# Designed miniproteins, single chains: the designs that were tried, part 28

Each design is a single chain, and the fold is of that chain. pLDDT is the mean over its residues in the fold that is shown.

## One batch from the design tools (miniprotein)

Design m1000
Fold by ESMFold2-Fast:
Structure m1000 (fold): chain A 70 residues (1-70)
Amino acid sequence: KKKEEAEKYYKKGLDAFRQGNLEEAIAHYEKAIEIDPEFTSAWINLSRVYKEMGNEEKAKEYEKKAQELF
């Protein structure tokens, strides 16, 4: 099911983030929201990854998306 598939990619993103693989984390989180656009945790973590990369514009964009889903 779509939710289970999105969760799988989200977990891959978490593992990549924990290992410091920021670009890989982004790719996995983007795949999760592609499958389930209402996956709020993936939007939140995309914001966090972009903030850590110094991309404040993207961080704010994804933070706003996460807030709209609450």
Scores: mean pLDDT 83

Design m1001
Fold by ESMFold2-Fast:
Order: C-alpha cells, then structure tokens, then sequence
Structure m1001 (fold): chain A 55 residues (1-55)
C-alpha cells in the first residue's frame, strides 16, 4: 500500500528530526519494502538511502 509507505516515510522524517535515529531507520526500511511491493522503485531506493544514512 503506497499510502502506508508514504506515512512511514514521513514518520521516519519526524523521528529523525527528534533524534530517534534507530526508530527513524526502522520506519524508512518498512517504507522502502512497501514502495517495492507497490512498484515504486525510485521511492523505495530513496527510503533505503535515508535508512542507511542513519546507520
């Protein structure tokens, strides 16, 4: 579900801004998986990069 992926990406952005980096990375990884299932390869890769930047 692309809408759920969008929500998780935004949740990750909020968590990262709050300094909750591990929770943000988890949210971004879940968003990436959902974007892949939705066929949105570009959004999946962007979310994956955001997660990797926090590790």
Amino acid sequence: NKELADSLEKRGDVLAKQGKLSQAATAYRKASELYEKAGDKKKAEEAKKKAEELE
Scores: mean pLDDT 83

Design m1002
Fold by ESMFold2-Fast:
Structure m1002 (fold): chain A 60 residues (1-60)
Amino acid sequence: SLEETLQRRRDEAARIRAQLVEEAKKYGEKMKNSTLEEQYKIAEELQRKADEARARIAAL
């Protein structure tokens, strides 16, 4: 049904967001022990992961 399809999409979007939050926490810990240049690279990687998550949610 349409309702079941929409609920599955909402559940998948929630899972994608939760995974991104966990990744962000791990990268935040890495940044604490990183040089400024390494922090920049970590920030770029997080931005890429956020963009990918947004694209996956938009494709649902």
Scores: mean pLDDT 84

Design m1003
Fold by ESMFold2-Fast:
Structure m1003 (fold): chain A 117 residues (1-117)
Amino acid sequence: SNLDKIKELFKKAVEVMEKALEVARRIAERTGNPRLQELVDRLQKVIDELKKVIENLTSKEDAEKALQLAREAVSLLGEILTEMERLGVPDDELQELARLVAEINNLVGEMERILKE
């Protein structure tokens, strides 16, 4: 079903989000920046809530709630990237996180397309 396909895409998106969270957490710890630590903590909470919604995903309404949480995670990752750039984080680390964010955005876009069908 379309819901089963969306659920698998959300699981993949969560795996990529957890990789992005690990990268962001390492940089937050290294820099000791309080704003970056706050953004990382907020991202962790959004990912944890998204996992709970995905586990119990049985309806289009659940999928729409999960999609909203996924968009919130992407927004937080964008704020993390902006703060990392401001802090002078090396380009290779910025590019690593940016690639993960692009992968999440592609998965979110595919889920949005399926949800409109």
Scores: mean pLDDT 89

Design m1004
Fold by ESMFold2-Fast:
Parts: structure tokens; C-alpha cells; sequence
Structure m1004 (fold): chain A 86 residues (1-86)
């Protein structure tokens, strides 16, 4: 997916807002793309948007329950969110 690939390049450049936009487009193109949900979660995690990152990691795991990266990152995001009283 071209949008997912462009999002990955933007992540390497530290352009997290732009990466998020392209990962959202990748999800719009293919709503069952577990990798795009995980990558969106990673970009949100880098931005400190922990509650949103949790939502997308959980969606990635619904689509691919064996995704060890998403499972590990979900634990990290939940621990980080525990510091934010909302």
C-alpha cells in the first residue's frame, strides 16, 4: 500500500503528524490492514497520544492477534496512559 509506505518514510524523518495522515489513508483504502493500525498506533505513541495509540493497537490485535509488536506496544501505551488522569 503506497500510503502505508509513505507513512513509514515520514516516521523515519520524525514527521509524526504527516505519518498519521498517511496511515489514516491506508486504513481508509483497506480497513482490515492490521499493519496500518499498528503503524498508526506507533506514530500516536511517539506523539504522547497514549489513549489513541491504545485504541489502534487494540484494533491491530483484533485483526491480527499474533502481532507481538502491537501487543508489546499496547502494554507500553497503557502504562504511559496510567500517568495521565484524563
Amino acid sequence: DEHNEKGKELMLEGRYDEAIEYYRKAIEDDPENAKAYNNLGNALLMQGRYDEAIEYYEKALELDPKNEEAKSNLITAKNAAGLDPR
Scores: mean pLDDT 84

Design m1005
Fold by ESMFold2-Fast:
Structure m1005 (fold): chain A 67 residues (1-67)
Amino acid sequence: IEEEARKAVMAGDIDRALELAEKAYEQGNYELALDIYRTAAVLARRAGDTEKYERAQKLIEEVEKKL
């Protein structure tokens, strides 16, 4: 997951990064999920993808409530 997330981030693949963050969340690894969601939010903002940026921000808030 961590290596796969790094590859997705380097490729700028926001959808893949969000998918891997969700997988980490399902496995109970909330810290990893939070890190990936935060990176996905940065990528979405740089790409001008407001919808994915807002989605990532909401998911970050949900993960933080679990910590």
Scores: mean pLDDT 78

Design m1006
Fold by ESMFold2-Fast:
Structure m1006 (fold): chain A 75 residues (1-75)
Amino acid sequence: MAEELLEEARKALENGDYQTAVELASRAIEVAKQENLPPELIAEAYGVLARAYLKLGDFEKAREYMEKAIEVYKE
């Protein structure tokens, strides 16, 4: 379930396992889109990706996912 993947992604992020956080958050987005889940869940997953990439030093990816999270709420 996408919500469980997102929870695991958050725990990986808190534990400093940034690569696992990226993988789990990416899977959460894929599942959420396939199951037509609320856009808020996708936005939260993009937020986890942005933070994980920021910790990995990939500032371009961090910015990209922050922008995607904001866009989810536009409509």
Scores: mean pLDDT 82

Design m1007
Fold by ESMFold2-Fast:
Structure m1007 (fold): chain A 63 residues (1-63)
Amino acid sequence: LEGKVARVTVPSPKLSEDEVALLPGDLVEILEEVDENHVLVRSLKTGEEGIVPKSTLEILGDA
């Protein structure tokens, strides 16, 4: 998943400093796979980084 671009499919509020606020339709770059269910992403809109559940993302392809 590292180096892939994904589309956000469900809203993600920033609940902790390790998370990022995302809206459906936002594009993110996957930087690292943190665990089986979570990835570190960078928002292409804001440049903010944070951890989100993999299930909230639709993988589009290479960054």
Scores: mean pLDDT 74

Design m1008
Fold by ESMFold2-Fast:
Structure m1008 (fold): chain A 83 residues (1-83)
Amino acid sequence: HMEKELREKIEEARELLARGRELNEVDPRKGALLAAQAYEMAKRVAEEALRAGDMETAQKALELAREALEVAKESIEKEVALL
């Protein structure tokens, strides 16, 4: 039950991050916002997985959160460079 919900949330966060990456080429500010949202979702999943004792899902969620942070950072850097 809980594991399925957490995995579905990870996939939602992954889709959001993928959209953020695509927008990063066209609109870096929107790309950064989507990446930041993906980071928030991944972080919440990691916390819930840790409470449930699902270490494998927690690890995957933390890796996704790290990727989302890097994308947000790169998107912000691109936006600043365009100013």
Scores: mean pLDDT 84

Design m1009
Fold by ESMFold2-Fast:
Structure m1009 (fold): chain A 78 residues (1-78)
Amino acid sequence: SLAEISRLAGEIYRLLVDAGVPREEAAQTALKVANAILKGDGEKAREIVEQTAERFGLSEETRQRLLELVDRAYELAK
């Protein structure tokens, strides 16, 4: 549902902020991921996460957690 996708976008935002991503960039990333998922584009959502992880030097653990949240949100959008 839209509410569950919104909740998962909020979890992505929180994880990014906790990992040291600036609030504005974290919000933009979470919004872009949510929009990609709502359009049925799971590949684009994963790409956005990977680009953000590379740009901000996120740990492998954080990268994997973000991808898990994306995959879960994509399944809920079907």
Scores: mean pLDDT 85

Design m1010
Fold by ESMFold2-Fast:
Structure m1010 (fold): chain A 67 residues (1-67)
Amino acid sequence: SMEEEELKRRAAELQAAGAAEYHFGKTGATAEVLEFTDTEAIARVTVGGKTYLVRFDAATGKLTVLE
């Protein structure tokens, strides 16, 4: 349902934001998920006053900075 898709997107945003805080060693990250699957998300993350395009891998917890 649309509600389930919204909840999955919210979960991916929280995971990406948390991964970004860990990766950059800063708090207060926000994430806008652009694309997501059960295994990965592509997101715009803002942390420390800068915005990055990132790929988050849910299986490994790894965040890769793309831009």
Scores: mean pLDDT 82

Design m1011
Fold by ESMFold2-Fast:
Structure m1011 (fold): chain A 60 residues (1-60)
Amino acid sequence: GPVKAKAKLTFPSIDDSFLTLVSGDEVIILEKVDPALVKAKLVGTGKTGLIPVSYLDVVE
């Protein structure tokens, strides 16, 4: 199902595969790549990329 999360920490992109987040940004988790990484979409911009799960607070 659709999973929403918020960035709890600022994550600077290390390359084009990763999504840059600022603390408080809302994202939609699209898929889990591995236990530590998700592919997510930034709400408002529509940009997608990889994010470490540890930087996200899942809205449950």
Scores: mean pLDDT 79

Design m1012
Fold by ESMFold2-Fast:
Structure m1012 (fold): chain A 57 residues (1-57)
Amino acid sequence: MSDLETARTAARLLAKLVKEGRVSPEQAIAALRQVSDSLGLSEEEKQEIVDELRKQI
């Protein structure tokens, strides 16, 4: 699995947690940024993944 696909999987999981009221949108976005940084994604890829999360919540 590519690092980008891993980040997308994390975004989907975080979106589910936000919808269930377990995590705030702000906490989910912060966690996703941390995951993306750890995976070494480019700034463009990080923004795409965060935008994908925002669209799901």
Scores: mean pLDDT 81

Design m1013
Fold by ESMFold2-Fast:
Structure m1013 (fold): chain A 81 residues (1-81)
Amino acid sequence: SLKEQAEKLEEQGREAEKAGKYFEAAELYAQAGLLYYGAGDYDRAVKLFEKAEKLAAKSKPPNPELVEALRRWREEVERAK
């Protein structure tokens, strides 16, 4: 299911975050958020996009385009709720 796939990606994101791989963690959390959105779990999707945005902001080198994209995805999910 979409939820099972999202949970797996969220776990992979957590592992990447613990390893200090902030860009990879942000990408994995964003992918999990999209799958939760597809599954109708808007609250979880919003939280994952917020977490991805914070981690993307910690990435070296900086990636302001990714941060902006994640902010917009979060706002779109919040409006769809």
Scores: mean pLDDT 83

Design m1015
Fold by ESMFold2-Fast:
Structure m1015 (fold): chain A 66 residues (1-66)
Amino acid sequence: MMSEEGKEAALKSIDGLEELYEKDPEKYYKEVVEGLKRGLEEAEKANDEETVKRIKELLEKIEKEK
């Protein structure tokens, strides 16, 4: 599990993304996609096939929403 400091940082990030989604959905999608791509790279390095599959499926859904 994340440290308490990491948990606070994660909650602030979520609040920031919620505000960004309300003000600028295009920028929100860009930030989410970049975060997912970073998560995908880390999951591939960790050989976490389940996480890799889930992130790829979510990225495909986001890319189709144009």
Scores: mean pLDDT 69

Design m1016
Fold by ESMFold2-Fast:
Structure m1016 (fold): chain A 63 residues (1-63)
Amino acid sequence: SVEYYEALLKKDPNNADAWTALGSQYYEQGQPQKAIEAYQKALELDPNNWVARRRLEELKKEL
């Protein structure tokens, strides 16, 4: 699943939704620092990405 989103983002690095999905996959694999970085990338591309914002806030609180 991570490999799928990494390949997708290699072709389209400006896909904020794909960065959000990658962040969720990293979190599920126990890689919270990589999840935070992916969510931050999503928010840099789309500051109104509510899902990425919510996930990042949850990570800062829980980790």
Scores: mean pLDDT 82

Design m1017
Fold by ESMFold2-Fast:
Structure m1017 (fold): chain A 60 residues (1-60)
Amino acid sequence: SELRKRAEELTPEEAIALIDELYKKGYISKTVADALKRAVEEGDLFAKYEIVRMREELEK
């Protein structure tokens, strides 16, 4: 899956930058952004998948 490959190749720094961009654009709340950043910092691969998925769905 292209989504899986992009998520697996995403660095923690890139994931955090995407979370910040989604929050800045008003797509997610601060609570959700903070939770996703924590999950990424703790090595949660599913958080990276969710971030990439959200970006694709919300930034068509």
Scores: mean pLDDT 79

Design m1018
Fold by ESMFold2-Fast:
Structure m1018 (fold): chain A 64 residues (1-64)
Amino acid sequence: GVEELVEEAERNLELGKKSEDPVVRMVAYKEALELAEEALKLDPENKRAKEIKEEAEKGLEELR
């Protein structure tokens, strides 16, 4: 369900933040973004999914 997608997105966001490998960080942030977007398709008002999406997008921008 939406809660499981949010939890998985949070785990990937944390991996993106704590990993020192730029490739691992990029993959983790992309997965967090994708999972958060999927959660938002099921629940467009989910505040945590919106926050994760925003943080993942910012993480990817910082890796450019």
Scores: mean pLDDT 85

Design m1019
Fold by ESMFold2-Fast:
Structure m1019 (fold): chain A 92 residues (1-92)
Amino acid sequence: SAEYEEKLKRYKELAEKLEKLLKEKKLSEEELKKIEELEKKVKELVEKGDYDGALELVKEAKKEAEKEKNEKLLLVAELALLEVELLKKKAE
């Protein structure tokens, strides 16, 4: 329970940061397209019950964001990772 509560708190903090970036129009068209593609693919895998596939996809997105030194895409990848981890724990 403590691990779940800490992850949920971190998820909320990152979600608020992303919402602020979207509201303030601080994301480029390329960054928005990458976010939309990632969210779509994650949603498709989660809806099929493929949580491990979704985790792998998000981990790859995180590595690419780190390689590109894109802090905004890294934030999105970390948020997506926490979301999939929380959904997987609820499904268990």
Scores: mean pLDDT 84

Design m1020
Fold by ESMFold2-Fast:
Structure m1020 (fold): chain A 120 residues (1-120)
Amino acid sequence: ARMAPEEILAAGEVAAATLDEQGRAAEDPEVAEALRRAGEAVRRMAEYAARYVETGSPEAAAQLAAEYRRFEAAYAELEALSPAAAREARDRVRAALTEAGLLGAYGFLRRLAREALAAA
């Protein structure tokens, strides 16, 4: 099913806010910075994904792929620094999206980003 741009944006914002909250509570500044960068990347992924589903713009797809690479890099750094913090981030994002009814929209965002990356 086609996802509404507003739902994609909402899912990205919930995920980003959840990562930002964990980052502010983190005692390790490197863990906090990795969470902050992951949050920024997922928010931008949602912005470009929403634009892409609205317009079909190849430029929006390319920017989505670039932000997805940044998200994956930040998350990989988080896993290397603290496997526990990385698992907590995944669990907290999933819980927040489930409560907001946006887990499906987030799944769509992640799939679209992966497809954009594969086409790049």
Scores: mean pLDDT 90

Design m1021
Fold by ESMFold2-Fast:
Structure m1021 (fold): chain A 80 residues (1-80)
Amino acid sequence: SLKEEAIKLLKEALKAVKEGDYESAIKKIEEAAKLIGEALDLETALKVAELLQKALKAIKEGDYEKAIEYLEKAIKILEE
C-alpha cells in the first residue's frame, strides 16, 4: 500500500540521517510526503506532513537530533 511504502521511505530516511547521508534522507522524506498526501485521511496527513516539514528544516539547519525525533514521531503516527 502507499502507506506501507511511505513508512518504508521514512525508515530509510531515518537510517540515512543516522549514517550522515543527508542528501538521501531529504529525497526520501520528500518522496514519503508525496505518498502521504494521497494515502491518508486529511487530519493524519496534515499531522505527518507538519512533522516531515520540521524534519527537513532540522536537517537543513544541522539539527540532526531534532530531525531524528520528528521522523520517529511521523513513523509512529503512520504505524498506529
Scores: mean pLDDT 86

Design m1022
Fold by ESMFold2-Fast:
Structure m1022 (fold): chain A 67 residues (1-67)
Amino acid sequence: GAAARAEAERVREEAERALANVKKHAPDNQEAIELYERAIELAEEGRVEEARELMEKGQKLALQHIL
């Protein structure tokens, strides 16, 4: 439905911003980069719950690796 599509787009935008931020501030954090890139792909497929889960993992790794 429209609500699910809007939520997928929101998660995609959040993942894209997180990816840009980690590439700028911690470009050596390849694990976080890969998680955010995969989250974008999952959001594009409408797999919002899975995308959010990868976003949470990426955020934890970014905090541990100095973001």
Scores: mean pLDDT 80

Design m1023
Fold by ESMFold2-Fast:
Structure m1023 (fold): chain A 55 residues (1-55)
Amino acid sequence: DRKKRLEFAIKNIESMIKLLEEKLKTASPSQRAELQKKIEALNRQIEILKKQIEE
């Protein structure tokens, strides 16, 4: 089931974002910028996957 695979992928990415957000709380300024870029990229992937579920 394509929909179940996409939903599972979204949940995995959401879990990764939560871990990165926790790292962000203790990050140095240079690490903070890199972590924010990763979080933005992962959020973009979630948007793409959600659109694929609605197609």
Scores: mean pLDDT 83

Design m1024
Fold by ESMFold2-Fast:
Formats: sequence, structure tokens, C-alpha cells
Structure m1024 (fold): chain A 65 residues (1-65)
Amino acid sequence: MIEEIVKAARDILKRINEGKTYDELLAEAKKRGPAYSTALALVIEGRFTEEDLDRILEAYKKEKE
């Protein structure tokens, strides 16, 4: 779940950089499932940056140990 959310958030950030709108990203989220929808909400709030994604992955790795 966490890894899927981080991967989705990276894709969303890339799409935003390419000029995609919220509506286009929402359509993509519908296609890709709940992890993508969660990532989209966090990115739109401006809370998900590349650094945040790296930290989330590190926390997930530590928890999985």
C-alpha cells in the first residue's frame, strides 16, 4: 500500500509538471485505484514532494523490518 501510494504520487507529480489538470488526474485515479486517489489528495494539498516520498519509503522499510 505505502509503496503503491509513493509510486502513484511520483507519477502524479510528473503529470502535474506536464500540465495535467485535477480532472485529468482524477480520471487516472479512477483507472488505477485507491492508492492513486490517496496520493492525488496528498499532492493537491501540497504535502507530497519528492523528499516526502523518500521519507515515507524509508519509514515503510523500517516498519517492515
Scores: mean pLDDT 71

Design m1026
Fold by ESMFold2-Fast:
Structure m1026 (fold): chain A 57 residues (1-57)
Amino acid sequence: SREELLERAARALVEARKAPFGVVTPAEREALRLITREQLDSREVEALAERIEKELA
């Protein structure tokens, strides 16, 4: 579903943000691929990633 795709992209973005500054990771590429291929709103993905990060804090 669209919600599952948004969550997968958001989870990948959270993992990408754990990497050192300037490093492109497989997680970052996965997030970008899902956003592009599934035509997701990048702002929705970023907002969901922020919520996930707050839950982990």
Scores: mean pLDDT 76

Design m1027
Fold by ESMFold2-Fast:
Structure m1027 (fold): chain A 88 residues (1-88)
Amino acid sequence: MIYELDEKVQELLQEAVKAIEEGDTEKAKELIEEARKTGLELVRKVEEEGYLDEYTSSEEEAKKAVEQARERLEGLAKKLLEEAKKAE
């Protein structure tokens, strides 16, 4: 479930990078948006469904880690989208 979402995000990001390398900007943008949405869903699912203990030794640390992961995913998606636009 959450591991499946993480694997999906990784696959989408790898395909997006490959699409950028090949100059397929349209495909890269679609993959980046899908990865962003899936990544945010993963972060929210970890937070809401109490999977936080799987990632940290404490609930407080887990909440901070989830927030940081969300910000990182947003940042990565934005940077990849900018690179895809640049490849046009």
Scores: mean pLDDT 64

Design m1028
Fold by ESMFold2-Fast:
Structure m1028 (fold): chain A 99 residues (1-99)
Amino acid sequence: MLEEDAEYVRNLAKRVEELAKQAEADPTIPPEAVEHLRRASQLLREAAKAFEEGNVEKAIDLLREAGDHLSRAADLTPNLDLQVEISVLLIGVAVLIHT
């Protein structure tokens, strides 16, 4: 369970990092949105580590914080395709938080 959760969260972090790189390459996307995506990716990586360490409470707190940054990035992004991709990732985070 925890090992599978850690792997899933690591994969989410990689996808968010890729979106941050794509957003950074697009001059129509505010730097603030890119910052939120980068912060979310970092928090997801930290959450994966917390799951590996068996600290579920810390992992969930980090997932909630990552979710907040993803939501903010989506709000700041005028690109519909990127908004949809961020929303899918946010749902992935919510699935792990929801018991």
Scores: mean pLDDT 83

Design m1029
Fold by ESMFold2-Fast:
Structure m1029 (fold): chain A 85 residues (1-85)
Amino acid sequence: GEAAAARRLGEAAREEARRLEEEGAPKSVVEALREIARTLDEVAEGKMSVEEGLKKIKEALIKAGIPEEEAEAFVEHVRAVLAAA
């Protein structure tokens, strides 16, 4: 279900953050992925709605320097994955 999909996405974001940190990626990008993982955990636990979580994810990406169009594309992908679960 949606909660299980959110947990899997959150774990994937955490693993990606660790990999990028090991590869010397900017701290802002690594921290944005960790914020995304925490947000997805809160959605999975029912502490945050999907829409509030997606908004927070978009804001984290934009603050990390990701262009708005790319941040929107990422959020729509996450929405589709959660909706398909």
Scores: mean pLDDT 85

Design m1030
Fold by ESMFold2-Fast:
Structure m1030 (fold): chain A 87 residues (1-87)
Amino acid sequence: GLDALAAGDYEKAIAEYEKEIEKDPKNAVAHLLLGAAYFFLGDYEKAIEYFEKAIEIEESESAYEGLAKAYEKLGEYEKAKEYYEKA
């Protein structure tokens, strides 16, 4: 997962993190990294879904920053501002 994400192999990273979530649905880090992988693929709606799941499990500055950036990419500037303030 992490090696694939660092190498820019986002599709491989997605497959690996989806497998981790299937094994452990409460893995906040796997949800966060899956959100990041979808964001870098340009699937901002999927990125938001997984960043929201990560926050539901365990709040983090990285997950709030990810939500803010994804909402900004979708033109949802008021939501982006709210999440940047929480990061």
Scores: mean pLDDT 83

Design m1031
Fold by ESMFold2-Fast:
Structure m1031 (fold): chain A 72 residues (1-72)
Amino acid sequence: MEELKEALRLVGAYDDALARSGDEDAAIAEVRREFGLDISNEEMRRLLAEYRALLAAHGRAVGREVAAELAA
């Protein structure tokens, strides 16, 4: 459950940042800064992919719905 909550927060934050910036590297940098992550952009992309897969398995559209709510 902790991991699912973290995945939802991280993916939502990334989708929101990407919608605002239009730049994937800027969005990754913003999320890394917000979450205090000391990992590379490549590691961040891998983490996002893993978290998206986790969210899809446990609750389709949950992360998208949160991102849409934040973007509205």
Scores: mean pLDDT 73

Design m1032
Fold by ESMFold2-Fast:
Structure m1032 (fold): chain A 90 residues (1-90)
Amino acid sequence: MEGGEEAAKAGGEGAKKAGEAGGHNGAIGAAALAIGGAGAYAEARAGRGPEAAAATAKAGGEGGAKAAGGEGGKAAKEGGERAAEAALEG
């Protein structure tokens, strides 16, 4: 559960940065990253391994990066990577 909580938190921070950097495109990236973070939390809560939570967080960040583009996309990708690391760390 701790990994899921940290993944959701890191995803939220990435979403905030994506929104700040990209305006409209950042909002799309933030939404995708928030979904990825929620998925990571759900995986951890369901007792699935931290690798599953990390994969979900990373996928959300990458999806957000493709949707947002530019600086917003970069922030979403970085947020997803941080959320994945947090999920793996516990």
Scores: mean pLDDT 61

Design m1033
Fold by ESMFold2-Fast:
Structure m1033 (fold): chain A 103 residues (1-103)
Amino acid sequence: MAEEAKREVEEFFEKAGAELIRHLSDEEKVKKILREVKEFLEKHYEKLEPEEQEEAKELIKKIEEAVEKGDEKALIEVLAYLKVPAGSIIVIGDELDEELAKK
C-alpha cells in the first residue's frame, strides 16, 4: 500500500515538474499545477508512511504559502522539491536572473 502510494507520488511529481518547466513564465498555470499537486497529496496522504506524511504536510504548507500568500521563497522551495532544475527556476525571477548576470 505505502510503496504503491509513494511510487504514484513520485510519478506525479515528475509530471508536475515537467509541466512547471513548460509554464514557469505563466503565474496562473504555475498556481494551477501547484494546486493539483496539493490535491494529489491530500488524496494519497493517509496511504503514505509517517515520514512521507510529514514531507507531504510540509509541501502542502509551502504550496499554500506560494499560491495563497504569493511567497516567492516558498514557490522556489516547492519547485526544487518537484525537481525543477535551478536554471529553469531562474526564469520566473527577473531579480534572480539579474543577480546571476551581474552579481
Scores: mean pLDDT 70

Design m1034
Fold by ESMFold2-Fast:
Structure m1034 (fold): chain A 57 residues (1-57)
Amino acid sequence: MEVEELVKKGEEAEAKGDYVTAALLYFKAARLAEEKGDLKKAEEYYQKGVEAARKGY
């Protein structure tokens, strides 16, 4: 499963107003990016997840 695929699904969930699903997808993308050693992308996706979670609550 590619990191970019998870990010695209998260963006689509946000566009539909499903911020909880978007946050979960971004956090999964951040974890996968960290596993690949891409700490810059992991931090970027983690921040997107936090922002989506704030909108969903």
Scores: mean pLDDT 81

Design m1035
Fold by ESMFold2-Fast:
Structure m1035 (fold): chain A 95 residues (1-95)
Amino acid sequence: SKAVRLAEEALEDARAGLELAERALEEGGTLAEAIAAALRAAGGLFLAEKALELAKKEEDKEEAEKAKELAEEAIELAKRALELAKEALKKLDEK
């Protein structure tokens, strides 16, 4: 299913964005890591929203439910990653 595939990709991007944002907040974290985190998280959020739209049109109920669950998890992680990336950007700008 295209919906499941996009939701899985969104979750991967959201997780990667979160890891980068956490790294950017650490001692020795870089502006490049903070920017990369924001971009990856934003991409994950976009794909997750798209996956939710496709899930509504999915005729296979099990695939629709799976895509929705994965996309909702990706949205939560991507939003967390974006907030942490914003915090990292502020911290790095103040140095």
Scores: mean pLDDT 86

Design m1036
Fold by ESMFold2-Fast:
Structure m1036 (fold): chain A 56 residues (1-56)
Amino acid sequence: SMEKRRELILEEASASVEAIGAAVDRVAGGDREEAERRLREAQERAREYERKRKEV
């Protein structure tokens, strides 16, 4: 069931990224392009986290 744990972690990471994006958009005052760029970076970090999680 480690595979299912991985899926859940990714789900949570994705949800967190979306929440962060919404918060950034609020703070930046609707600077969508900047927010989208940061979301991409967060997604890449989530992938790295997932890979490390596999090794643990």
Scores: mean pLDDT 69

